# Designed miniproteins, single chains, continued (4), part 61

Each design is a single chain, and the fold is of that chain. pLDDT is the mean over its residues in the fold that is shown.

## One batch from the design tools (miniprotein)

Design m14105
Fold by ESMFold2-Fast:
Structure m14105 (fold): chain A 90 residues (1-90)
Amino acid sequence: KEEFDKKLQEFFQTVAKALAGDEEAKKKIEELAEKAKENNLSNEEIAKLLEEAFGTPYSAEEVSKILKVMNPEQKKVLYALIAVVKELKE
């Protein structure tokens, strides 16, 4: 639990740095996003991981709608987040 909260906070700090133009932070987000894509996660699995990250339930249909409206940079951040949460559950 403590490690989960700490690593999730570190992830959001990395996102903030990437948005501020930190090239190393941007590369880290991109690497995590690629790792998540290789896992071929279903929208239902993504919904469960988002619930663990934010503490609120998501449906597979809601995830599908979110992914359809996101631009490529937003999708990278989302996939990077799910990669971090998935690793923390292993």
Scores: mean pLDDT 79

Design m14106
Fold by ESMFold2-Fast:
Structure m14106 (fold): chain A 56 residues (1-56)
Amino acid sequence: SPVDKLQQELQQLKEQVEEQKEEFRKRYSPVKYELLDLLLQISLSAEELIVQRRIA
């Protein structure tokens, strides 16, 4: 039926949209990892300073 054809086309379009969203998420993944790495380095530096101050 015409409705079945429209349903198939809508399903394909939704799949394409979901794939585009996933690619968008992947594009931000490296930036998120870089940010986490920077935050971890800051936290580690703060802990090292506290330890050194305690030892000194």
Scores: mean pLDDT 68

Design m14107
Fold by ESMFold2-Fast:
Structure m14107 (fold): chain A 88 residues (1-88)
Amino acid sequence: GFLSEEAEKAVRYAGKAAVLAADASGRKGTAEAIGAGLAAMGAAIDASLKGDEEKARKVLRYAKKGYKAAEKGDYKKAIEYLQKAGAA
């Protein structure tokens, strides 16, 4: 595939987390949730293209934590984890 396995999983978890967090946040949190998700996806893609598998795993770890928080309706914590993924 175009991305490493870790990066593909990170993109999927970040996307799911962003959508769930946006839905739970209402109008005021939607842009922040989507922006954080896009940044996390970008970080995963960048790490994969550079062959930085350690960074890709770090992004995946935070994306998974964001997804778990979003599933519990904690959109603020989900956004925080997605921001950490994007900054990895």
Scores: mean pLDDT 86

Design m14108
Fold by ESMFold2-Fast:
Structure m14108 (fold): chain A 84 residues (1-84)
Amino acid sequence: MEEAVREAIEVLRSGRASPEEAREAARIVAGSEDDELQLEGLRAALEAPVEAARLLLDLGLAETDNLEIVQLEVAARIRIIGEE
């Protein structure tokens, strides 16, 4: 699972993924229970297309009391709102 999550993060970072590949990668990242991988996923979402970032947030990636994850989620939401 951890390796699959790391691969999903790299797919999002590459900027070369199709919308379908980006959505699948977002689902894999959202399924992670590892705070460090969730942080990496949110960082990748800030660089990913808006559709992938929105899906990561909708899937509940940042359901935690970890302050850094919460701050990255807020930053990603601001970016999504700015693109709408």
Scores: mean pLDDT 66

Design m14109
Fold by ESMFold2-Fast:
Structure m14109 (fold): chain A 95 residues (1-95)
Amino acid sequence: AKELAEEALRLAEEALRLAEEEGAGPVFLRGIRTVIEAAKGILSGKKSILEIEIMLGIAKIQYGVSRVVGEIPERAGRAFDEAIEKLEEAIKKLE
């Protein structure tokens, strides 16, 4: 779980850097930051599984809204999709 959360954090931080460089919209930037906070919550042990699942749900909604308005740079979107996958895998490993 920790290794998957560390990988999710790395990918989300890369997505944030790419999104900021390419002028992504504020809703997408918030989605990325929510994933970063969720991954950090797993790594610190300071957030419950339920809180992390809620944060992931919020990030997915923010991503969906950003897709509709067309404000997602391709490279940032790919890194974000990978970060979400790794975060979901990390959550499944939490017992």
Scores: mean pLDDT 81

Design m14110
Fold by ESMFold2-Fast:
Structure m14110 (fold): chain A 87 residues (1-87)
Amino acid sequence: GEELARRAREAAARGDLETAIRLAREAYKQGDVEGALEVLEEVAKRALAQGDYATAARALREMAEIYEEQGDLERAARLRKQADTLE
């Protein structure tokens, strides 16, 4: 939950974006929807700033899956379209 989201934000701050995505997924599985989305958004922003379009696209697709499961199909579709434009 919240502890996993905190650890994920710390990983993102260190540049370990892959660990941040993994921990965000675990936070989501434990019911921390908001924490997981916040981390994935931070990962996407950091990856874009670094020119790491593959990691940015991955973070956006992970966010899209969460929004889709939450019933926000329009947000999910927009995030997938953004990810597609990066690869």
Scores: mean pLDDT 88

Design m14111
Fold by ESMFold2-Fast:
Structure m14111 (fold): chain A 71 residues (1-71)
Amino acid sequence: DEVLDRAALEAARAWLEEQMAKLGITEEELEEARKLSDEELEEMVRNGKGGPAEVAVMMERKLEEQERALE
């Protein structure tokens, strides 16, 4: 199964938040990335036009979806 267990999801989420802070991703960059759809985020990352904020938001959404699947 591709779904992480709950402890792994919590750890991954905490790790992602820490990485976003370490990379100096601003709230403004995160807000802009969060305006994009999943398809737009994947397209930007695939074409090398996505920055750390776009990658972080894409990972955040994947973790959120997996967390919902465990509930």
Scores: mean pLDDT 74

Design m14112
Fold by ESMFold2-Fast:
Structure m14112 (fold): chain A 95 residues (1-95)
Amino acid sequence: MAEEEERRRRAKEAIDEWMKQFSVDAKKLIDEFLKELERENLTDEQLAEKFGLSVETIKKIREDLKKNLEKAKAGDFTALWNIWIDIAIIRFHRE
């Protein structure tokens, strides 16, 4: 029952340790991702192909970003960081 949670915990630990090395670069990557979303006006499928993510992940990010983009402009970078962590976790799951 807890096997999936255990795997997620291990993935989070690995990501957190890795992200400590990239605290500044991770913020830049998130900013570039948002800039690409706004600049390109690409479809969810095209974004998924460009960033190597699933269409479901892009749709979830897009919905979350639409709501949190205004908050991010006001200085709430925590929401952007959480979105980036979700992307990284999915990447680790695919390996």
Scores: mean pLDDT 58

Design m14113
Fold by ESMFold2-Fast:
Structure m14113 (fold): chain A 92 residues (1-92)
Amino acid sequence: MEEIEEAIKRLEEAAKRLEAGDESAIDEAIKAMVEAIGKLEEAGAPSSEISRLIGLLLRVIGAKLDKDIKAAAEAVRRAVEELRRILEKLKA
């Protein structure tokens, strides 16, 4: 659980950097999302939740290819919200 919470913190920092116009934060966001997805699979998160997060990861990658920093920031923020929701369900 702590590793997922650290990944969420890294994504929040990446989102702040992207919102400030720092495109280099996109690669850090992708790395943190991949790590969080792997840890959630290990924790037994449902396949439907994992698929949703993979969809958000693909949106961040697409935003990188399109050089759309605003779209990247929005997708990362959404990933943070989804990760927090999944983490709370796993704690219950």
Scores: mean pLDDT 85

Design m14114
Fold by ESMFold2-Fast:
Structure m14114 (fold): chain A 68 residues (1-68)
Amino acid sequence: SMEKTKLIEEIVKLLETLSDAERAEIARQIADRLGVKPFPHLSPLANVTLLLLGFSEEELRELLERLK
């Protein structure tokens, strides 16, 4: 949905303020929670962005609030 896309964009903007190592750690934590394996050929930011597609709008709102 358009709302889900906006939430993902806001989360990605916040992640862009972090170091590559911090983004990699966040990608690992999200992958662990979803029970999936990160894509080794993608950057940490790209991995997080793809993993966020598996989240509901409610879960995305909760994550965004925790990152603020």
Scores: mean pLDDT 77

Design m14115
Fold by ESMFold2-Fast:
Structure m14115 (fold): chain A 63 residues (1-63)
Amino acid sequence: SHMEEEIEKIEEENKKRLAALREAFEASGDTSREAILRLVGEELRVIGEEVDKIIKIRQEAEK
């Protein structure tokens, strides 16, 4: 369905965003607790944005 296709696009885009965050973290060479917590916070933000977008699509499909 159109909804499933939209969700798949969001999932793929967010997968790329998470990969970019990990690559940037690895490139920094900073393995401090503070750097790790910053990465986790950024990852959680990306995941939260994915959840919000999916909820919005599902709610629009119910109207």
Scores: mean pLDDT 84

Design m14116
Fold by ESMFold2-Fast:
Structure m14116 (fold): chain A 62 residues (1-62)
Amino acid sequence: MLEVSPEELREIAEETGVSVRTVLEVVELLNREGLSISNRAIAERTGVSPSTVSRIRERILK
């Protein structure tokens, strides 16, 4: 299970230009669906681009 602090959520949101809520939705999808979920599928569910999802995912999976 992926755990991201509120502090880290804010940092990722600032770096990627999305809301903290969007970063949290990405984390929740990864926890629910597993790490095999595609960036495109997350993008379609969150309303952000696949490239933005990729950047968020990279930061979360450090």
Scores: mean pLDDT 79

Design m14117
Fold by ESMFold2-Fast:
Structure m14117 (fold): chain A 81 residues (1-81)
Amino acid sequence: SYDKLQKELAINAILELAKILGKEVDEEKLKNLSIDELTELLSELYRELVKKVGEEEAYKILDEILAKELDKFEEEEKKKE
C-alpha cells in the first residue's frame, strides 16, 4: 500500500540520516509514529544534514536513500504477484 511504502521510506531515510549525523534513533519507536510525525522528523534531520554538508550534497544523499528504498519496495511487491 502507499501508506506502507511512505512509512518505510521515511523510517529508512530517518535511520540513514541519523547515522550520517551521529545521532541515535530507536527504529522500533519510529515504527509506532504516524506518517506526519515521521515526515517532520525527517525534515528536521535533513535540515541538520544541509548545515553539515551543504544543500547540494544533502539532496544527493537523501535522493539516493529514497531511490534505493523505492526500488526495494517495487521488487518485493513483484515477488508477491
Scores: mean pLDDT 79

Design m14118
Fold by ESMFold2-Fast:
Structure m14118 (fold): chain A 85 residues (1-85)
Amino acid sequence: MAQVETWVKVQDLGAEAYRLYRRGLEAVRAGDLDAAKQHLAEMKRLRREILELGKQLDEQGKKTADALAEVLDARIRELEAAIAA
């Protein structure tokens, strides 16, 4: 029961992080670098939360959470590069 609840939270955090990534890119395009930096900071927080929740899952769940966090790290680097340009 608790593992299913943890996995649902990981999925929800992943979806929210993707929404923030898109909003961050839109903010960069609009020239709102302060908003883009705020979305970037929120993505970094969500990535840390996903990794922490992943520790509570079984081996397969942890591998999936780790893979999601790795995808998120790539998106964070893309948004950082866009802000720096």
Scores: mean pLDDT 85

Design m14119
Fold by ESMFold2-Fast:
Structure m14119 (fold): chain A 88 residues (1-88)
Amino acid sequence: MSQEEEAREELMRRLDLDGDGFVDKEELRRFLESLFPDEEISDEEVEEILKKYDKDGDGKLDPEEAERLVNELLEERSARLRAEREAR
C-alpha cells in the first residue's frame, strides 16, 4: 500500500508541473517519452492512453487514474530495463 502511494505521489509531482493535482495530455506525453525512449509516442497515442484511463472523460487524469496507468507503465519499463541490463 505505502509503496503504491509513494509511486503515485512521486509521479504526480513529476507529471503535474502546474500543481493542479491532475495530469494533462502534454505532461503525460513527456513522461511516456522519458520511460520509453526507444518507442515513438505521438500525441494521438497519448490521447488514446489518456482516454483509456480517464474515467471522468475530462481529458485529464486524477491521481488515482494516473496511479493505475503508471503502475502498468512502470512494470513495462522495469521489464525493459532488466532486459537491457542482462544484454550487457
Scores: mean pLDDT 67

Design m14120
Fold by ESMFold2-Fast:
Structure m14120 (fold): chain A 93 residues (1-93)
Amino acid sequence: VKVEAEVERSPEDPKVYTITVTITAPSPELAKKLYEFLKKASELDTSPDPAEVRQVSPTTVEVVLRVEAESEEEARELAERMAEHLRKLAEKL
């Protein structure tokens, strides 16, 4: 699997960042399993800003979340940790 993370700073709040993690699976079947698993996890999340999960192509799933961080570096480190976690999850499915 290929996992990439992007970090964007909020134009209205310098401490708010949007993290987009893009997961490209080797098969549509794995992408569907990932989407369904992550969508259920998102629906069970009781936090005020739960992650948004989208299947943008037969083999591509996106996870979008909004986070508060003191710096872009901190937001990027969080994004990298999330990407690694999702990569490990995909390898187990």
Scores: mean pLDDT 78

Design m14121
Fold by ESMFold2-Fast:
Structure m14121 (fold): chain A 61 residues (1-61)
Amino acid sequence: VRDLILAYARKKLLEAGVPLEEAQKIVDEIDKESEGKTLGEMFRLADKKVEEVIAARKAAA
């Protein structure tokens, strides 16, 4: 389930036009920051990080 959350985050970032290298770095950060967290906390963190990146791209466009 953890791997599915990471795959979901990566997919959302790629769909938003984030380059593969940057998307992978963000996914790696989510994985590291979610060490010791529950799956629900991990999903919340992943969702928040993805939304922040997408919002930043919209602000820069």
Scores: mean pLDDT 78

Design m14122
Fold by ESMFold2-Fast:
Structure m14122 (fold): chain A 82 residues (1-82)
Amino acid sequence: AKTVNITLSDGSTISITVSDDMTGLDIVNEIISKASGNDKEKALILKDVIDEYPELETKLLDILKSASSNLSLDDIALSLSS
């Protein structure tokens, strides 16, 4: 398991433990449950994108597992769209 830190728009950080049995949707749902306001809206949009393009779920996991620094939701969205 790897702990990944996601920086929110207010500068706060949420920590998510990414295990090998965890899906990208599990992670996005965790962000949705912990985030509020604009960050929650961004996470909901991210979920909609992954629901439309299920292959991005694996890409999201790879991005998070490979992260050596804190990620923002905007960084994640940009990486998934590339």
Scores: mean pLDDT 78

Design m14123
Fold by ESMFold2-Fast:
Structure m14123 (fold): chain A 65 residues (1-65)
Amino acid sequence: SLVDGSPEAVEAVRGAIENARKAYEAGDKLTASRYIVAANVLAASLTPEQREELLPEIREVGEKA
C-alpha cells in the first residue's frame, strides 16, 4: 500500500530519492527531475512525521537538478 504512511510508501519515497541522486550523479538531470517529482507525489501519502524526515532530502536533491 502506498497510502497512510505504510512501510511500502516510505520505501517508495526513499527509492525515488535514491534514483534521483543516481541520475544526477550520472549527469541525467531530466531523469533526476522526474524522480524528484515522483518522490514529492509519493510523499503526500506519508504521515506528517515521515514527511518531515524525508522532505528535506527530496528538497536537497531537487536543488541540484
Scores: mean pLDDT 79

Design m14124
Fold by ESMFold2-Fast:
Structure m14124 (fold): chain A 65 residues (1-65)
Amino acid sequence: DMDRESEFVSVAAIRSTLKNSNPDYDTLKSIAKSLGADIDFSKLTQDEAKQKIIEAADKKIKALE
């Protein structure tokens, strides 16, 4: 499915960016929303939030495979 392939590429790019950089907290929140990840940032450190977003991206990539 072309829509699925396009979304896969987008999510893979986000995952790569998260692993190769330390985005600002606001950027992490925006990425989480774009992935549809329900993450409560008030209960997490920046590092914990980053890890949860990577996990959400991994889950979405597996769903799009």
Scores: mean pLDDT 74

Design m14125
Fold by ESMFold2-Fast:
Structure m14125 (fold): chain A 86 residues (1-86)
Amino acid sequence: MKFEGTSAEGKGGETKETITLKETIDESEEIAIERLEAYGYQAEDTVEGAKIELKKVEVLEDGTVVGEYEVTLPGGKKIILETREL
């Protein structure tokens, strides 16, 4: 259990710069789960124990709304998604 510092994350959580989930906040979480499937997850596996929570919302100068979601998978693994809406 001895490691040398490798947690120097250069935006490790923001690998994808343009993730747009339109009407996800207003609509049901089922739509958000479908979007997760496009990112390489199976809806069947994630729906059973996946939790989706909106962390924050920011508005950019161009009128773009940026939302940040935290997704918790059944195994306790957490994934952060960034959404952008006009």
Scores: mean pLDDT 51

Design m14126
Fold by ESMFold2-Fast:
Structure m14126 (fold): chain A 86 residues (1-86)
Amino acid sequence: STATLVITNVGPHTEDVIRTFVSAGLAKVEKVGEDTYVVTMPDDPETLLALFMAEAAGLVEIEKVGKNTFKIHFPADGSVGTLTFD
């Protein structure tokens, strides 16, 4: 399965987090607006571990808002994403 993360108000620190996941082979990214990105990632244990490690490091804050939907905050830039699992 895959997860899709739509992030708005993306700043340079949020871009660095996205770039790290892409460089590690854990995500694909598409810029769809001036400050809006769509990130696609596998529902693999390695990708989930990387997300939890980013949360532990204070790079993201993760909030469950639905059955398979999470709100992801990027506190450094104030970016907000919606992560949905298939």
Scores: mean pLDDT 83

Design m14127
Fold by ESMFold2-Fast:
Structure m14127 (fold): chain A 78 residues (1-78)
Amino acid sequence: SMAEEYRKRAAELEEPARAVEPRLQALAEEQLKNGPDNPPAAVQKVLERMAPVRETEKDPEARGLAFAETMLEVLAEE
């Protein structure tokens, strides 16, 4: 089912997210400092890569998972 697929995807993100937790915290602090009109470079890259998902995906859970997956990919590349 879709719910089981989302649960599996979320579980797969837990370990990678823990590995980059300090970077995620630093990005959150930078985003608060910069405001919504000036997102940090890593966040901007995520938004650019997610453009197709934002246009076609209407499920907020799927969008949230895609955002988290893309953020971890961007952080792994930097």
Scores: mean pLDDT 77

Design m14128
Fold by ESMFold2-Fast:
Structure m14128 (fold): chain A 92 residues (1-92)
Amino acid sequence: SRDKLLEELAELTYEATYRSSLFGGSSEEEAEAFGRMARSVMETNKDTATKESLEQEADTLRANAEKAEERGDTELAELYRRGAELLRELAE
């Protein structure tokens, strides 16, 4: 269902932002705050998302996955790839 896809995307948005922030040198508290903010932004914008905007976001996440994989962060790369799949499913 759409609600389940949105819930999974919200969780992945938090996890990816949290992990990426820690890699960038943020404290655990800062990383948690960034993760919550990213989830909040996603939830606020979900009702204004178009098929085009969802496809553009999916492309961005695929690019981020490639960069994460290049630096050896396979787990973050997998989070970005799953996020891209969820965005593609939401665009249908």
Scores: mean pLDDT 83

Design m14129
Fold by ESMFold2-Fast:
Structure m14129 (fold): chain A 65 residues (1-65)
Amino acid sequence: SALIAHAVEVARRGLAELLAAGLIDESARPALEAAIARIAAARSEEELLAAWGELVATVRRAYAA
């Protein structure tokens, strides 16, 4: 799906920007990459929204650390 591919690219760009800015630690990368993999595996808009929510929650935890 073009929508899912776009969501993955947006998420990967966001992760790269947060890491480059030092806002999250490199040690958070595996958890964030796993969250992005869930977005890539989404088979419906409902699954995409749920996976995106998990990515946001994972970013918030990494940022707070």
Scores: mean pLDDT 84

Design m14130
Fold by ESMFold2-Fast:
Structure m14130 (fold): chain A 93 residues (1-93)
Amino acid sequence: DEETEKKMAKLILEAAVALAEGKEEEAEKLLEELEELLRERYESTLGGEEVERLIEAAKRQVEALAEALKLYEEGKLSEEQKEQLEKLLKEIK
């Protein structure tokens, strides 16, 4: 579902930005919203076990993106990685 995918992508990116900025309380709240969204949308269809796997995968994506954002600020990303990250940031506006 396109609307659910857009909301999920926005929550993942906002949580990653909060983590990269050291705003741990804000990041935790955004991760809780992401977890609730995934449970509400997919638990009845996929079951609890598969939803837990999806939640863990989403949390790993948030952590990976937060690390990429930190590397970007430190100037440690490749030119290709930098362009991909800038494109992603532009898409959430």
Scores: mean pLDDT 78

Design m14131
Fold by ESMFold2-Fast:
Structure m14131 (fold): chain A 73 residues (1-73)
Amino acid sequence: GLSLEEQIELIKEVKSKLKDPREQKVIDLILKEGFEGTTIAKLAKELNISQETAEKILLEVLRKIAEYEREKI
């Protein structure tokens, strides 16, 4: 597995590749709250969007993180 420092660097690199400000906000929440603290409800509140839209954005960002991690490992 990745060290905490490597995980933070990977997440920051993913943010730099994202063009959608909402997806960038997901990364900001993960960096502040961790993955467990980055809930659909919190993301919906922070972005002022529906929980359904927040879930779609969160899943897309998690997919991109997982894909980038696979490319690095």
Scores: mean pLDDT 79

Design m14132
Fold by ESMFold2-Fast:
Structure m14132 (fold): chain A 68 residues (1-68)
Amino acid sequence: SLFEKYDTDGDGTISAAELKRFLKDEFGLDLSDAQVQALVKAFDLDGDGTLDKEEFLGLVAALRSRQE
C-alpha cells in the first residue's frame, strides 16, 4: 500500500520527513519543513508529531479534494 511504501521505519506512522517525500513524489509538492510540520499538526490527533494510517489517509483525501 501507499502508506507502507512511505513508512520506512515500519513503526506504523509517517514522520514529517516521510510525508515531505510523499508529497513531492505523489503530488509534486516541494513543501518547506515548516509547511510539512503544519500539515502533520493539523492531522495529528495524538500529538506525537507523526501520522498513523488513518490520519495519513485523511490528509491524502483533503489534498485530493483540492482538485489535485
Scores: mean pLDDT 73

Design m14133
Fold by ESMFold2-Fast:
Structure m14133 (fold): chain A 120 residues (1-120)
Amino acid sequence: FNYPLQDFDVSAAKEILEKYPDDAAVLAGLLVASALAKQPELLEVISDKLLEFPEDKNAQEGLIEALQAQIYFGKPKDIASLLEKLNKLKITDPKNKVLLKYSLTLATNIIPSLIEYTSL
């Protein structure tokens, strides 16, 4: 993966959000792309919109993948925001349960080293 995503078009992302406001799968993909592109304002807006689809598997997967990206490349504030949003969801899908467990393990075991490396 490219970090940061250099070719991310914020204007195109906003147009997709306006055109497909009720498509959880499209919004989930856009959330992950926004996380990888280090776009915290888009991450916040799209993650809030995905909470309107609390039982959608694609929405849940997108939020968990965005959390994983923020653990490696994001700020502690953005990690905390995504964790609070995920805590509002009942994750019942076995794949998403496993993905969340590994993402939480990464957050607890490696984030201090990443903060020291990237922030001082």
Scores: mean pLDDT 73

Design m14134
Fold by ESMFold2-Fast:
Structure m14134 (fold): chain A 98 residues (1-98)
Amino acid sequence: MRAKETAERIREEFMKKLQEEIKRAREVAERARELGLEDTAKELEAAVKYGEDSLKRSEEEKENPNKAAGLAMEGTIEVRRAIGRGERAIRAAEEARA
């Protein structure tokens, strides 16, 4: 009972974080495209799709809140990693143009 309640709370928090990171990844992808960084934008778009799939799987995993929380967490981590790589590529490109 107690562990399930904690897992459901963590699931909700990670699903919210995942939605926020997906939105941010889309914004970074758009900025990358504006700078002509097409490969960086494609990587970010792939991360958005992975995040959306992770969110959907978390929502569908109603019988096991711990598994649902893990799916949302993995999606959040992977999307955040892609954002970090994208932001670094954008900074390098902007610095090269300065």
Scores: mean pLDDT 82

Design m14135
Fold by ESMFold2-Fast:
Structure m14135 (fold): chain A 89 residues (1-89)
Amino acid sequence: SEQERLYQELLDWLEEEENWLKEQEEEFKDNIPEDLLELKKTFQEYVDFLLRVGLGEVAGSPETLKKLEELRQKIEELRKKIEEEKKKS
């Protein structure tokens, strides 16, 4: 129940981030800021790493969980920075 809720929240977050990222890429098509490129790279690294865990190629160890948490925090910080910069325009 709690684990199922957290898993659903993860899936919902991944879908929202992917959709948001695609929208930003279309808006900035000719002038993509460095923060957006870094976010795109970090998001892809997160998805790739999560896929490797799901396929059993990487153990669900404390190190793995820490890596996923660090990548997610970086994504959230970069998104906040981009959104704050857009609000100042």
Scores: mean pLDDT 78

Design m14136
Fold by ESMFold2-Fast:
Structure m14136 (fold): chain A 80 residues (1-80)
Amino acid sequence: SAEEAIAEAERAVKDAKEGKKLFEEGKKTGDGALFAAGSILVIGAGVTASITLKKAKKYGSEEAVKLAEEALKIAGVEPL
């Protein structure tokens, strides 16, 4: 549903932002655990956003499309 696509896209944006923050902090401080945790979150968010973008386009939800595209942009991933 469009509501589910919006919720999934919002979560992907949140995870991408949190992951990017942890990734950059890990790089800055040399903390391998933060770097790894951030990388995992960013990769996961990119995968989720790619899947959600396809669903959002299918359901015609412009809000979900914009959120999924924002998550992909933060994650640095091209749509699947």
Scores: mean pLDDT 79

Design m14137
Fold by ESMFold2-Fast:
Structure m14137 (fold): chain A 87 residues (1-87)
Amino acid sequence: MVSEERKKEVEELRKRAIESGAMPPEVLDPVVEVLLNSPDEEVRKRLARELEEVIRLREEGRGEEAGELAERLREEALAELEEIKAL
């Protein structure tokens, strides 16, 4: 069961990503799913850190680098979702 604290943290991060224009919903949705549902704390911390980095790069006007990192983050999130399904 996902804790209320985790739900709030993930929702805040999602909101920041949308408001910054850092990631479109189709990239963000798999990342949010992993952050809510992965039993692995290290995986959740890694993806959260990478999402924060995408937001930072976009806010700094480094849109090309933000886009490259966002694509990698989406692929990582999709891989982690397949692992969650295997549990």
Scores: mean pLDDT 78

Design m14138
Fold by ESMFold2-Fast:
Structure m14138 (fold): chain A 73 residues (1-73)
Amino acid sequence: PLRLSPEERERLREHLVGLLEQKSQYISPEELRALTEEMIREVRAFAEREGAFTPEEVEEIERALRETAERVM
């Protein structure tokens, strides 16, 4: 399985958080919630398919995305 380095994982997290923050300026809170859940689902699918993350690392990304959504709503 392809595993991301800590640097690659942090870069992905930063990118996803930034995308949520940017999109929050243009979409409703309901749409932001839907986007957040979609992004979490995609991260889980990527982790399973590529073996790129441990379960703990997936949880960290999920937490960051949910916290970002709550902060910008």
Scores: mean pLDDT 78

Design m14139
Fold by ESMFold2-Fast:
Structure m14139 (fold): chain A 81 residues (1-81)
Amino acid sequence: SELEKELLKLLSEIYELVRKEHPELEAEVFTLLTQAYDAVKAGDLETAIAYLEKVRELAERAGDERTVALVDKAIELVRKL
């Protein structure tokens, strides 16, 4: 679907931003984003949102308002699926 394509693009943007600005979080965020996407593909949207909320918490603790905003957009896209 168009929303799934938009979500995948947004998850990729989140990953690239974290990889660049917070390399210490790269591996954990990659795992969480992969698990969120796998949950979306399985139709488990609540589990997908839970994984994205964990990424949001990591971004908040890092003081990264940009990544928090992108994760909030990803959560809203998942809710529309």
Scores: mean pLDDT 89

